# Ledger of designs, part 111: designed miniproteins, single chains, continued (2)

Each design is a single chain, and the fold is of that chain. pLDDT is the mean over its residues in the fold that is shown.

## One batch from the design tools (miniprotein)

Design m7856
Fold by ESMFold2-Fast:
Structure m7856 (fold): chain A 88 residues (1-88)
Amino acid sequence: SVFDKLIELVKQFKKAIEEGDLDKAEALVNEFIELVNKNISTFSMMDQFLLTVATSTLHMALRLAKKGKRDLALEEVENALGIIESLK
């Protein structure tokens, strides 16, 4: 499903943060956004809202990682994963 692909992108994002590859992490957030936008009409209104929250959470994780706050960034990644895994 598209949610399985979104989960896979977030897991790759987590690995990029763990490895300190912030350019790759940024590219993966952009791929996540593109995949959501490509499939936006297939999501319920609630799922669209929750995906917006997940996207904001990934941006927060990236900002924290860029500030050297890797552990807090990874905590935000887990929050984004939890949101997406809650979707049908």
Scores: mean pLDDT 89

Design m7857
Fold by ESMFold2-Fast:
Structure m7857 (fold): chain A 97 residues (1-97)
Amino acid sequence: METLIKTTRAITEMLYSLADANGQITREQLKDFLKSLGLSDEQAEEVVNEVMPDGAETASVEDAATAVIRYLADQAGLSEEEKQLMIDTALETVANL
């Protein structure tokens, strides 16, 4: 549990560091970040398209962090309770940055 919280905070802080002055992350930045975490081009594109539907070029750090954390939690086979804890931790981390 503590490791999940620590990992979630680290990922969220990295995403926040990519955001512009308005808290927006570009499609390319998110895709490159996901690939840096070990996702394939196809997996990264799926996450990006979920966060930025209809060809949107940017998303908020909150939306990006939520989608990344949900994807990683699903891949790790975490429970709905653990997934929600990670999402809540990500949103709390953004609010305190």
Scores: mean pLDDT 81

Design m7858
Fold by ESMFold2-Fast:
Structure m7858 (fold): chain A 86 residues (1-86)
Amino acid sequence: TLDELIEKLQAADEAELKALGKQVKDLVDQGKYNEALALVSLYAAAQFRKQGKDELAELARKMAEAALEGKMEEALEYARKFEALL
């Protein structure tokens, strides 16, 4: 599940973060922008959960979910809500 991926990312070491960065780059190079946005958003959710910023973490998680479903307009809506909380 997405929550299992976020939990794994919260515990990620330097090597795992480097692998994630390469995976995002590979997806962008393949034109898989939805999947790339989803991975970046899941990483953001993990970082906000580690900081106790649960509202920002939940918005990032929903942005990842929308991106994975190809709902880019919905993903942008969550991004706007995220920006409004900053």
Scores: mean pLDDT 81

Design m7859
Fold by ESMFold2-Fast:
Structure m7859 (fold): chain A 81 residues (1-81)
Amino acid sequence: GEELAEEILEEFRRKVEEIVERYKAGEISPEEALKEIDEEVDRALARLFTAHDRGELSEEQVLEALRRLGEIAKEAVEEIE
């Protein structure tokens, strides 16, 4: 339960940090970086909801993971000027 949510959030954080790093290195545009972050948000949401549907995460664990996901995404978006 909890460990799965942590794994999903850690993978999301790593992917988003990679996107921000590529943006800061001048490899991708702001528009491309934001699009890739949005795609990673969709993937993380799908994984969390699938885990809940399979009984692997409680409603409380999903709600907490969604709050943390939003925080990580917001921090990444704020790094893109």
Scores: mean pLDDT 88

Design m7860
Fold by ESMFold2-Fast:
Structure m7860 (fold): chain A 115 residues (1-115)
Amino acid sequence: KEEEVKEKLKKMVREGINFSLGLEKGIVYVENGIVLTEDTVPSEEVQKKIEELEKKAEEALKKLEKLIEELIEKGEKDLEKITEKVIEKMKELGLFFAWATSVIEVELRVELKKK
């Protein structure tokens, strides 16, 4: 149960970061892939910038995953508290993660209501 929560939260963070990164560039980002909007084609220049931002996001994601792991290992079972700490860290790491924060909060609330 705790392992499932940890893996789901990590997945939501990664998915949210990818989506947030894409949204700020006007490009939908899916699983390290880029989904073209109907009106845009990514140039080689845009792709290079995305790769640079992905590298920074990956480093930030590692810090967030470490925080989640530390909180769970310390016996924190309150998903709301874990989410709050992750949100605080995302704000510290910059605006690229603002939408990811929102996605995590909504998904976690839905899962908590189910069980």
Scores: mean pLDDT 53

Design m7861
Fold by ESMFold2-Fast:
Structure m7861 (fold): chain A 62 residues (1-62)
Amino acid sequence: MEEELRELEKLIAELVKTKPDDPTSHSAVGILVAAVQILSGERVTVDDILARYEELKREEEE
């Protein structure tokens, strides 16, 4: 479950960064964020997910 949640968060971040203005990607992001909230029990937002993804990438690059 924790690994699946991390993969969903990565997918959300990639979709937002790669195709921010694509309506299909926007719909997919909304569904994926809802799935993360349901599975984790946390009220995470897209901004929270993006912030975590960027922090993890910076740590891995260092």
Scores: mean pLDDT 72

Design m7862
Fold by ESMFold2-Fast:
Structure m7862 (fold): chain A 92 residues (1-92)
Amino acid sequence: DPAAEALRERAEAIIEEWRNDPNRTPAERAVLELLLRLLENADEEERLVLYALIVLLHEMRTGTDDLTPEERAELSRYLRRGLETVLPPIPL
């Protein structure tokens, strides 16, 4: 899936930039560490929703409009589909 591959490449570039950002807050560091941990344990479908979240968080953080309406619709689809997939059973 070319869209999934492009999303992965964008998310990986954002992760590298975010890791090397000297202006990141403790909260941003905690979110990044959580996302990286989730990615380590995620299957392919779960990784796509995490990549979509990373791209959207980057847009919110930077305030840049780097996403086309079509790319934004794709991200929304990955988030909705992935959220349904990655919801765990009720922990006991």
Scores: mean pLDDT 69

Design m7863
Fold by ESMFold2-Fast:
Structure m7863 (fold): chain A 60 residues (1-60)
Amino acid sequence: SPLLEEARKEIDRLEAEGKTVGEMLQAIADLVRKARAAGVSPEEVFRAASEAMDYLLERE
C-alpha cells in the first residue's frame, strides 16, 4: 500500500538520522492523521499503521 510504503521509508530515514523510536512513532501518527484527512479508508489506515508498527518494532 502507498501509505505503508511511505511509513516504512520515513522510519528508515529517521533511523538513518539517529532519531529515537518515539520520534518514529510520532512520524507514523502524523502519516495516519494526513491519510485520514486525505480520505483514506479507516481499514487501510489501520492496516498500514499496524504493519508500520511491526516494521519499527522488528528490530527491538
Scores: mean pLDDT 81

Design m7864
Fold by ESMFold2-Fast:
Structure m7864 (fold): chain A 85 residues (1-85)
Amino acid sequence: TRNDMINQLNSLSQQHRQQVSQAVDRVRQEIDDIRRRTGRDPSMQERVRIQQSYILPIIQQHQDQSRSVMQSSGYSDDQISRMVS
């Protein structure tokens, strides 16, 4: 049902928020480790690389899981794109 889909999406959103929070903490730890080891701040490009390595897989997984739930509920790719935009 629509309520089942909403409940599943809410559960995924809660899990996603926790995973992003943990990934942000790992990014901060790695940046702090670089500062301690090198005595310098990482470059902007280095920071982006670190953030992407921890955060992008989590974002992609959440998008894939959310799309799968919506597709299983009978929504087309076009309908999903309109709902998430």
Scores: mean pLDDT 82

Design m7865
Fold by ESMFold2-Fast:
Structure m7865 (fold): chain A 106 residues (1-106)
Amino acid sequence: MAKELIEKAEELLEQARKAFAAGDYDKAFELLQKAEEYLIKAGKEAAEAGDRESAEKVAELSGEIVRLGLEVMRAMGELPGLTDEEIERLAQQSQQRVRQWLEKAL
């Protein structure tokens, strides 16, 4: 069910934040990839079920994954010129895009 997949994604995102804070960038990235996999499944189930509440939660968490993922990549030196403002903008754009796609599927 979408709610169970969302809960797993939230747990993995929390673990990714802790790994990032500890400087374990490889672990943070691995956990973010797993969280994204659960959110993709949750979004599909929410759309198929017409579950607008779960769809909105998926959109919100998608933005959080993008935000943390960009911070991890910047810390790893993959995106050294990326600003905090650009990270926030990209995270918000991702959240809005996912919300729009899910709204069309509902």
Scores: mean pLDDT 86

Design m7866
Fold by ESMFold2-Fast:
Structure m7866 (fold): chain A 78 residues (1-78)
Amino acid sequence: MVPEFEITGGQFQAGQSVTLRNISEDESVTVTVDGVSTTVARGEEVTLHFPEAGDHRLVLTGSDGTVVETVVPVAAAP
């Protein structure tokens, strides 16, 4: 099963935070952003802070061992 998250608040913008909810069928997903890992249970939220604009690497690892890697474009502050 593919780990999946929903944006529930915030913005992918420099100096701001974004809140993501784990909507995956997995019991838990480990979210890794720029080498920092947080485990998020199904239905729970995690808040990520992006101090700098640019492309940030996001890795989602499901409890079943499935790995999804994506790049999150973070916008510059207006």
Scores: mean pLDDT 78

Design m7867
Fold by ESMFold2-Fast:
Structure m7867 (fold): chain A 73 residues (1-73)
Amino acid sequence: MRSTFTVEATVAGVTGEATLTLENGEIVSAEGFGALMLEYLKKAEEIKANSPSDEEAREKLAELAEELKKELA
C-alpha cells in the first residue's frame, strides 16, 4: 500500500512542506521541497562525517544552506 504524507520540515534554516510517498516504509517518490530536503540532508551528513572540526563543519553547512536558499529562490 502506498501512503502520501505532507510534513513541515526545516533543512539548513529553510522551512517548507515536503510531500513524500512511501510504499512499505520505503520512499518511492518525493516532490518539490521534499526532494531537495533529502538531497541536502545527505550532503549535510557527508559534511559532518568528513569535517575535522565542528567549526569547519559549521562553515560548510552554512555554505550548503546558501546553496539551498538559491535553489528555492
Scores: mean pLDDT 69

Design m7868
Fold by ESMFold2-Fast:
Structure m7868 (fold): chain A 92 residues (1-92)
Amino acid sequence: MKIVVEIKGLDKKAAEELKKLTLQGRGAEVEIDEDGSVTVTTESGMLSAAQIKNHADTFGGDVEIYVDGEKVTLPSIGASPEGIKMRLETEL
């Protein structure tokens, strides 16, 4: 499962900090555009996408998530790992 997280509205410093936090996780590619747009590509599960979104929300970024090329909305699963896991099992 290929997950792409597209983040807009960050300044360059916030984008670099988000990149650093994302790369500390695992197996993710991070690209930063000149306008501060950040694209994160990962083959990890939705848990990684949810964590990236949480970090981006902290920096005030606008987040869009794509799974295998299709736009998805991560529900506000406010600290429910079980909820995320069940959704992953449905998408597998």
Scores: mean pLDDT 63

Design m7869
Fold by ESMFold2-Fast:
Structure m7869 (fold): chain A 86 residues (1-86)
Amino acid sequence: SFYEPPEIIKKLLREVGVDKEVVSLAELIAAVLNYILKKKLRDPENPDVVDLSGTLLGEITGKKKVTVDELISTIIKEVEKNGKLV
């Protein structure tokens, strides 16, 4: 399935060089993982944990420290709830 994501997610996509009006969930997940890598958000002692404090992902999710799996689940739910299915 494809989505037109909310504007805040489009800001995230642009930060990782994705300038598209419509994205798949796979493209969205790849963009989130690329953002984590670019901003070096993984905890050095536990790479399954990310610190979202002061980041666009923190603004989108309202969360500070989360696992990568929890983050991906939260972003998918945000796009499904507030995005437009195409």
Scores: mean pLDDT 85

Design m7870
Fold by ESMFold2-Fast:
Structure m7870 (fold): chain A 86 residues (1-86)
Amino acid sequence: SAEKYIEELEEEVEKLLNDPSVSREELARFIAEKILEAQKLGIGHNSVMEELDKKYGGEKAIEELARKLLEQEEKARELAAAEAAA
């Protein structure tokens, strides 16, 4: 299903976010390729985008999705660093 596909995509994105050599552009490219692959496999583009919108609140562009994912991970790292300093 589209939901499971997005869930798997998010897991893959987290692996890339943990790699310090992966840039924002590489993340966006990876996400773009996965969305295109889902469409080619018969998962409706609207279904995929609707699930992304539901998850990230109005996500329409792949670059914007990658940006939000990077911002969330950066915030999580800052919170972890603050907690470690407490």
Scores: mean pLDDT 62

Design m7871
Fold by ESMFold2-Fast:
Structure m7871 (fold): chain A 94 residues (1-94)
Amino acid sequence: SSRLETLEAELDELNDLAGNVSTMTVDEIIEKLKAHAQKLRAKGLDDLAKKVEKMIEDIEEMKKKGTPEKHIKLMAEMSLSMLSIYLTVEIKAL
């Protein structure tokens, strides 16, 4: 597959995940993000995998600090949206 095709498929998956964050628990979000990071590494998208892994670290840190679940979910949704913007820029630069 071309890099463009791979990145477009990833953009679709990130948008789907962002749209479902409000229906998930924080633990479900962490598990889905971990699975997603593993898929990215399997595809050779190591830089994107690192961004997802950093998002997981930030969510786990917020959970440890006792941040309300609603705020954690909002931050996860915002972070996924920012990653989608980043990926859109990368796609346009190809």
Scores: mean pLDDT 85

Design m7872
Fold by ESMFold2-Fast:
Structure m7872 (fold): chain A 71 residues (1-71)
Amino acid sequence: DAIELVEKAGVQLAIEAPDNTEALALMQEAIEALKEGDIERAKELLERAIALAADVPAAKALLEEALALLE
């Protein structure tokens, strides 16, 4: 579920801000960390991605929802 939210956020960001490669890379690393069960790393990466995706509110909202699920 958290992975699905990050994937949806990535699709939104890729459509709206395809040049935001740093945020997209952080989101991809967060998905990988979640798949590996590294929740602490995933939270750190998601917080950084949220800050960098502020220009795409739909993506930011999905990332914030994903982060909330990791509490």
Scores: mean pLDDT 82

Design m7873
Fold by ESMFold2-Fast:
Structure m7873 (fold): chain A 64 residues (1-64)
Amino acid sequence: SIKQIIVDMLKFVGDVTSEILSLKQQIKQSKDPEVIKKLQEQIKKLDEKMDKKNKEMLEKLKSA
């Protein structure tokens, strides 16, 4: 159902947003450029995961 798709999206967005905020806090506390680079790469992967999920949900909504 459309309602279930929206609920699942909101939960996913909340989880990913929390992870990104945690990683950003780790960047602020880190003094090591290599650690910062790895944390930035993790944020980029989470952003890509979010984009992929948004596209998948949009397609499901079009077919509903």
Scores: mean pLDDT 83

Design m7874
Fold by ESMFold2-Fast:
Structure m7874 (fold): chain A 68 residues (1-68)
Amino acid sequence: SMDLRIMEQALEDYRNMTDFDRGVLEVAAAVGNERARREIEIIDRFEEYLRRGDLEGLIAASREYFEL
């Protein structure tokens, strides 16, 4: 179904978002890397949407991440 395809894509996107260790991104953000700071913000929102089953939120956060 369309909902299952959306969830499958969201899980694939999440794997790509989490290729780097969170700690590495946090260190990069702390030394002024604005992209790393944005990536952390989006990943955190994506995780919230995933936990809640918010398909619209997952799609929006995924698109925002890959448009960075």
Scores: mean pLDDT 78

Design m7875
Fold by ESMFold2-Fast:
Structure m7875 (fold): chain A 82 residues (1-82)
Amino acid sequence: SAEEKERKEAFKKIREVFEKAGAGTATAEEIAEAMVLAYKYSGASEEDAVRATRALADAAGLSEEEKEKAVKETRERIEELK
């Protein structure tokens, strides 16, 4: 179904952002988007998504300002899904 395709595309995007974070090329916006998708499609809790956002930002070498921006965006977008 279309929903199954969207879920598969979401998981591919999540994996891509994890790889980019490990390579130091992920942006705050990309990390937030991937963690919101993890919350929406994988059953990750909001707490898990926020914790993963911080960890991925650290892995990507983002500044504290960029990391907090990613966390804020992750929380705000998850709140919109409730």
Scores: mean pLDDT 86

Design m7876
Fold by ESMFold2-Fast:
Structure m7876 (fold): chain A 85 residues (1-85)
Amino acid sequence: MTEEERRRRLERLRRLAEEFEAYVEAELAAHPDASVSLEELEELARRTEPSEETVAIQGVAYRYYQEQGEQRALVAAYIGLEHLR
């Protein structure tokens, strides 16, 4: 991988994380009582091809886990993966 390709990939990942975070925040604000089971998330994840977008989604979900706990992290991950479909 060239240095230029690496730079573009890092910039893309940062932008994707920011865009995804904004999208999830808006969706969670619209659906404050939203709930997702681990099984539902796992099934959706199995149907989703690994990509730079899924890496960004994992990062945002982890931040939700640290700030708001497991249930909100599951919902955030689900919203992000559904957005990719």
Scores: mean pLDDT 78

Design m7877
Fold by ESMFold2-Fast:
Structure m7877 (fold): chain A 66 residues (1-66)
Amino acid sequence: TAAGSAAGEAAGRAAAQGDGEAAVKLARQMYENGDSGPRGAELGARAGRQGDSSGAAAGVANGGTT
C-alpha cells in the first residue's frame, strides 16, 4: 500500500544515516523498478545483515513485519 511504501522508504533512509547513502539508493532503486511498500522494509533487514542493524530495526518497527 501507499503507507507501506512510505514506511519502506523511511527505513532505507534510516539505514543510510548509519551506513552511508548506499542503502537509501538501493531502496529507492527498488521502488523505481516497480517494488514498493514491503520491499523497503526487506531492504532495511538486508542492510542490517550487511552491517546496519539500525535500518533493520526501523524496518521491523515501522514497516509492520511484526
Scores: mean pLDDT 51

Design m7878
Fold by ESMFold2-Fast:
Structure m7878 (fold): chain A 80 residues (1-80)
Amino acid sequence: SIEEDVAEFEEYARKKLEEIKELTKDLPEEEKKKILQSFEDGVAHLLEMLREGKITLEEAKEELDVLMELIKKYAEAKKK
């Protein structure tokens, strides 16, 4: 069901958020805020699409994984 898919995606996103917190812990506060906001906005958008039946759970996870790779590259660049 959509409700089960939403719950599974929220759990998946929660685990990714913990990864982001570790990845960004040594960054300046302004960069942390930008990364967290980008992640939050991305998760909210994917949840809306999933609730509307516009994407599957697997597609939502794949899109979030793409966002995670972009965040990792951004965070690494900011450490230099």
Scores: mean pLDDT 86

Design m7879
Fold by ESMFold2-Fast:
Structure m7879 (fold): chain A 118 residues (1-118)
Amino acid sequence: MIEELVDEAVEALRAGDGERAAEAIERLVEVLRRVLEEVGLGDHPLVRRAIGHAGSAIQAIRAGDLATAARHLREAADDLLQLVAENPELPPEVRETIRAIAEGLRRIADEAAALAAA
């Protein structure tokens, strides 16, 4: 499911469909919110920062600013990986889900950066 949303965002960016890409990222953020709320981390500062960066990336994609979107997606991914590193007590399945979302955001960022450079 996470990989399907990541692939949808990447495909949408390649097709020039910024709205479809933004909607796929919004759905990834919703998955992240649900997982983190379940383990009591919904209000963690790194989570708020990651979600803030993802929101800025969504706005940048809708505005056609793929270079700015790529930077924000990378910052969101870095915040999520820091969250996992600082919380070793998280259940393995939760850590794996957060990592999958972070890796997905990096893949979307790399595509946005490549398209901005073309």
Scores: mean pLDDT 90

Design m7880
Fold by ESMFold2-Fast:
Structure m7880 (fold): chain A 76 residues (1-76)
Amino acid sequence: SIEEEIEELSKELGIEKKELEEWIEEAEKKGLKKEELIEVMRKVIEAALKAGVSREEIQEEFKRLLELFKKAKEKK
């Protein structure tokens, strides 16, 4: 289930499921498919872990990207 994959990703990224869902919905509005976006995110996380990046570092970087996204949205 796509919803279960979102739940799993939110836990891996250390963010609330609702925040991840809002970000995915905004990406869908820009023409990205939800399923493709989730697959890309999963592959990026796997690649980072294989490269020796810690889960904690991945979580910190994603939170930073999410903050940049929120700031871009507020500039309307």
Scores: mean pLDDT 77

Design m7881
Fold by ESMFold2-Fast:
Structure m7881 (fold): chain A 91 residues (1-91)
Amino acid sequence: AILVSLSAPASVRVGETLTVTATASAQPAEVTVEVFDAAGNRVASKSSSAATVTLNFTPTEAGDYAVVATATDAEGRVSGSEGRVVRVLAP
């Protein structure tokens, strides 16, 4: 199975760049990184066939954001996923 690890800060402030890095343990068919706001709206997304994907996002609103990474294998199966919450603080 392909494992996915996420690197992201625990918190950032509004207007600061949030950098998320997803790393797959083996070559995936695709790695997708998505950022969701506190209301559940997808505010950023990036997909790549590379084993490492970096997404930069600058939040405009405070709240708890969810970051999700998903790796798909060569057979089209979701092989690994990881999620975490990033707290966005007021400026």
Scores: mean pLDDT 82

Design m7882
Fold by ESMFold2-Fast:
Structure m7882 (fold): chain A 75 residues (1-75)
Amino acid sequence: LTPADLGAIHARLRAYDTDGDGKITVEQLRDVLRSLGWDPSDEELAAIKAQTDVDGDGLVNITAFLAMLAAQIRP
């Protein structure tokens, strides 16, 4: 994962965030990741949701997800 990949993921996630609340569904996240060549399992999506569902509303927070991915990028 590179900063360029992170930017592409952010742009795709924003396209799915039609109401501008900074949140998407787990299914929308799956679609974005599949469009970028990654097919996550239900277990992987559940783990991502657990880390990014900061409000407990069952939605993925885009900022939290991007922060999680950024933690995987080497300086």
Scores: mean pLDDT 74

Design m7883
Fold by ESMFold2-Fast:
Structure m7883 (fold): chain A 103 residues (1-103)
Amino acid sequence: MMEKIKENNPNLYDNLETLIKKAEKSDKQELIEELENIVKQVEDMLENAPEELKELYKETLKKLKEILEKAKHSNLEEAKKLLKEALILVFETQIEAIDYYKK
């Protein structure tokens, strides 16, 4: 499972592990920067996705942009929670994408 995520989206996988480690030590500006990076990674995945996966990535991107906007106006502890929520959402989206390739 994880190896297939890494093979299909290596930059996103490596960024997810890095972001989890940073989240506990980050200030608010760093958390926002990481959320913006996640949004950019998902936008890149959407551009390169097959048509059947574009709707999945569009929904994920919409939710990530909402999380990012909320994080910009939240305190540090809420921003940490929102970053973790974004990381989980992206991970679940990648699992669904992998399932598509197995069909």
Scores: mean pLDDT 74

Design m7884
Fold by ESMFold2-Fast:
Structure m7884 (fold): chain A 81 residues (1-81)
Amino acid sequence: MSFNEKVIEMLKELAEYAKKNNLLKVAEKAEEFVKEGEKRDLSLSEVRRMFIELLGVMDEEKAPKEFIDYAAKLLAEVEES
């Protein structure tokens, strides 16, 4: 799987998990990033900026630690590929 494909899958998983936890703004932002990744190849630097923005939205929606830890794990798996 390409780096870009892994990023898109990570963002889709994050969006679905956010919806299950009623973090609708996190889900919406992650879906916006999925659409961007489907239109063009994302660099690692861009993915890191996207994740920083997602962390900001998670903080605004008061996401639980378990959700933040899950998101961090998904990002780490993408970066290790």
Scores: mean pLDDT 80

Design m7885
Fold by ESMFold2-Fast:
Structure m7885 (fold): chain A 66 residues (1-66)
Amino acid sequence: MTTTTGTVGGAKVTVRAGPTSATVTIDGASPDVADRAQRAGTLGAQLYGPSGGRGGAGVAVGAVLG
């Protein structure tokens, strides 16, 4: 499992990607921004699959928010 933490647009973003799932946690963001980031993380994990979803989820969240 890989955990990536960063700050995007003043919000704290944590992406935790495992073999079977990816979880995106956002602190300090508006509901709209949080929803967009979660969708991007899910799409990134889905596109790269279980083994590749770690980096893909993080990149997708960064692309949507920044």
Scores: mean pLDDT 61

Design m7886
Fold by ESMFold2-Fast:
Structure m7886 (fold): chain A 60 residues (1-60)
Amino acid sequence: SARLAEAEELARKYEESARLASQIADALGLDAEEKASFIGKNLGVPAEELRERLREVQAA
């Protein structure tokens, strides 16, 4: 159904944002507690914004 497809798309977006936020946290050298908090705060953030942030952190 359309509702199931919408839920699957949302889940995919949350998974992608969690993965990117995790990579940013690792690049920033955050500890496990700070990393968990950072991932939580960035769930649902557009992947494009997180990719830009990751590039900035990796370039520093």
Scores: mean pLDDT 83

Design m7887
Fold by ESMFold2-Fast:
Structure m7887 (fold): chain A 58 residues (1-58)
Amino acid sequence: SPTLTVEEVDDIDAAIARYKAQGYQILIPPTYDAENNRWVADLVKDASEFVRLVQKAP
């Protein structure tokens, strides 16, 4: 079954690098969400393990 983890991070680019080292691939690169003043990126491993990274913008 697919899994989804949501993680708040201080540095989204650093978090992407850590997940890529663990075999994750970028599905959606960091995208600014103006409604919530945050950056969001989606990652996947083995087409079943999904991670959403969220970084609050200044």
Scores: mean pLDDT 87

Design m7888
Fold by ESMFold2-Fast:
Structure m7888 (fold): chain A 71 residues (1-71)
Amino acid sequence: SALEAARRQAELVLQGYEGRAEGIRLIGENLYEALKDKPEAEKIYEEYKEEAERVLAEGERRAQAILEAAR
């Protein structure tokens, strides 16, 4: 059914964005560790954390749009 196809597509889209968000978070953590003795380290950590959250929210929005389109 169209709804089953939409659910599967939404799951794949969300998984892709979850993977991107995790990658961004790990980069932020690695940079924080590398720069921990620098005053900008905390700001960089927060920027990457916020970007990861933004990417995840975009994935959730796109997944929801796919489900809504199947109605």
Scores: mean pLDDT 86

Design m7889
Fold by ESMFold2-Fast:
Structure m7889 (fold): chain A 71 residues (1-71)
Amino acid sequence: SLSPEQLEAEVLAAFAIILGALAKRDPRLTEEQKEKIDKLVDEAIAASNAGDLERVQKAVEELKKLIDELS
């Protein structure tokens, strides 16, 4: 069984994947902006695979901030 921290990290990484995919549906985004979203999603996945909850949380917050700035 996963530790509570590992489970939270995996759930947050899944959230980042969904959030990034939904954000990239905006046809007004530049390719550079889409690549920035992809890098933050990839960081959340990598951090989750490492079991680093704090690092996943940081990646998700940076992703939310980027999406807010693009709105």
Scores: mean pLDDT 86

Design m7890
Fold by ESMFold2-Fast:
Structure m7890 (fold): chain A 83 residues (1-83)
Amino acid sequence: MSSEIIKYINLIKKAKSIGQLRKIEAKIPDDLVKILFPAIVYRAYELEGDKSSYLYTLLAGRKAFGLPSKLKDLLNEGKKLLD
């Protein structure tokens, strides 16, 4: 993994609120958003669970990146990135 990807993974892992996570998402370069998107989804799920309004906003965007449509698959990929 590039040092830039590792930097954003560490920031996502340390986010303690949806507000912090949204600020991190806004700072991620567009070319890295697709790669880091599952990690953002997983962290949002850890913070607010599967009924989070922010999580559903993220999931609405996922088709633009060609990512897994099933929440479970996306969460599994996000967990791998943050482990």
Scores: mean pLDDT 74

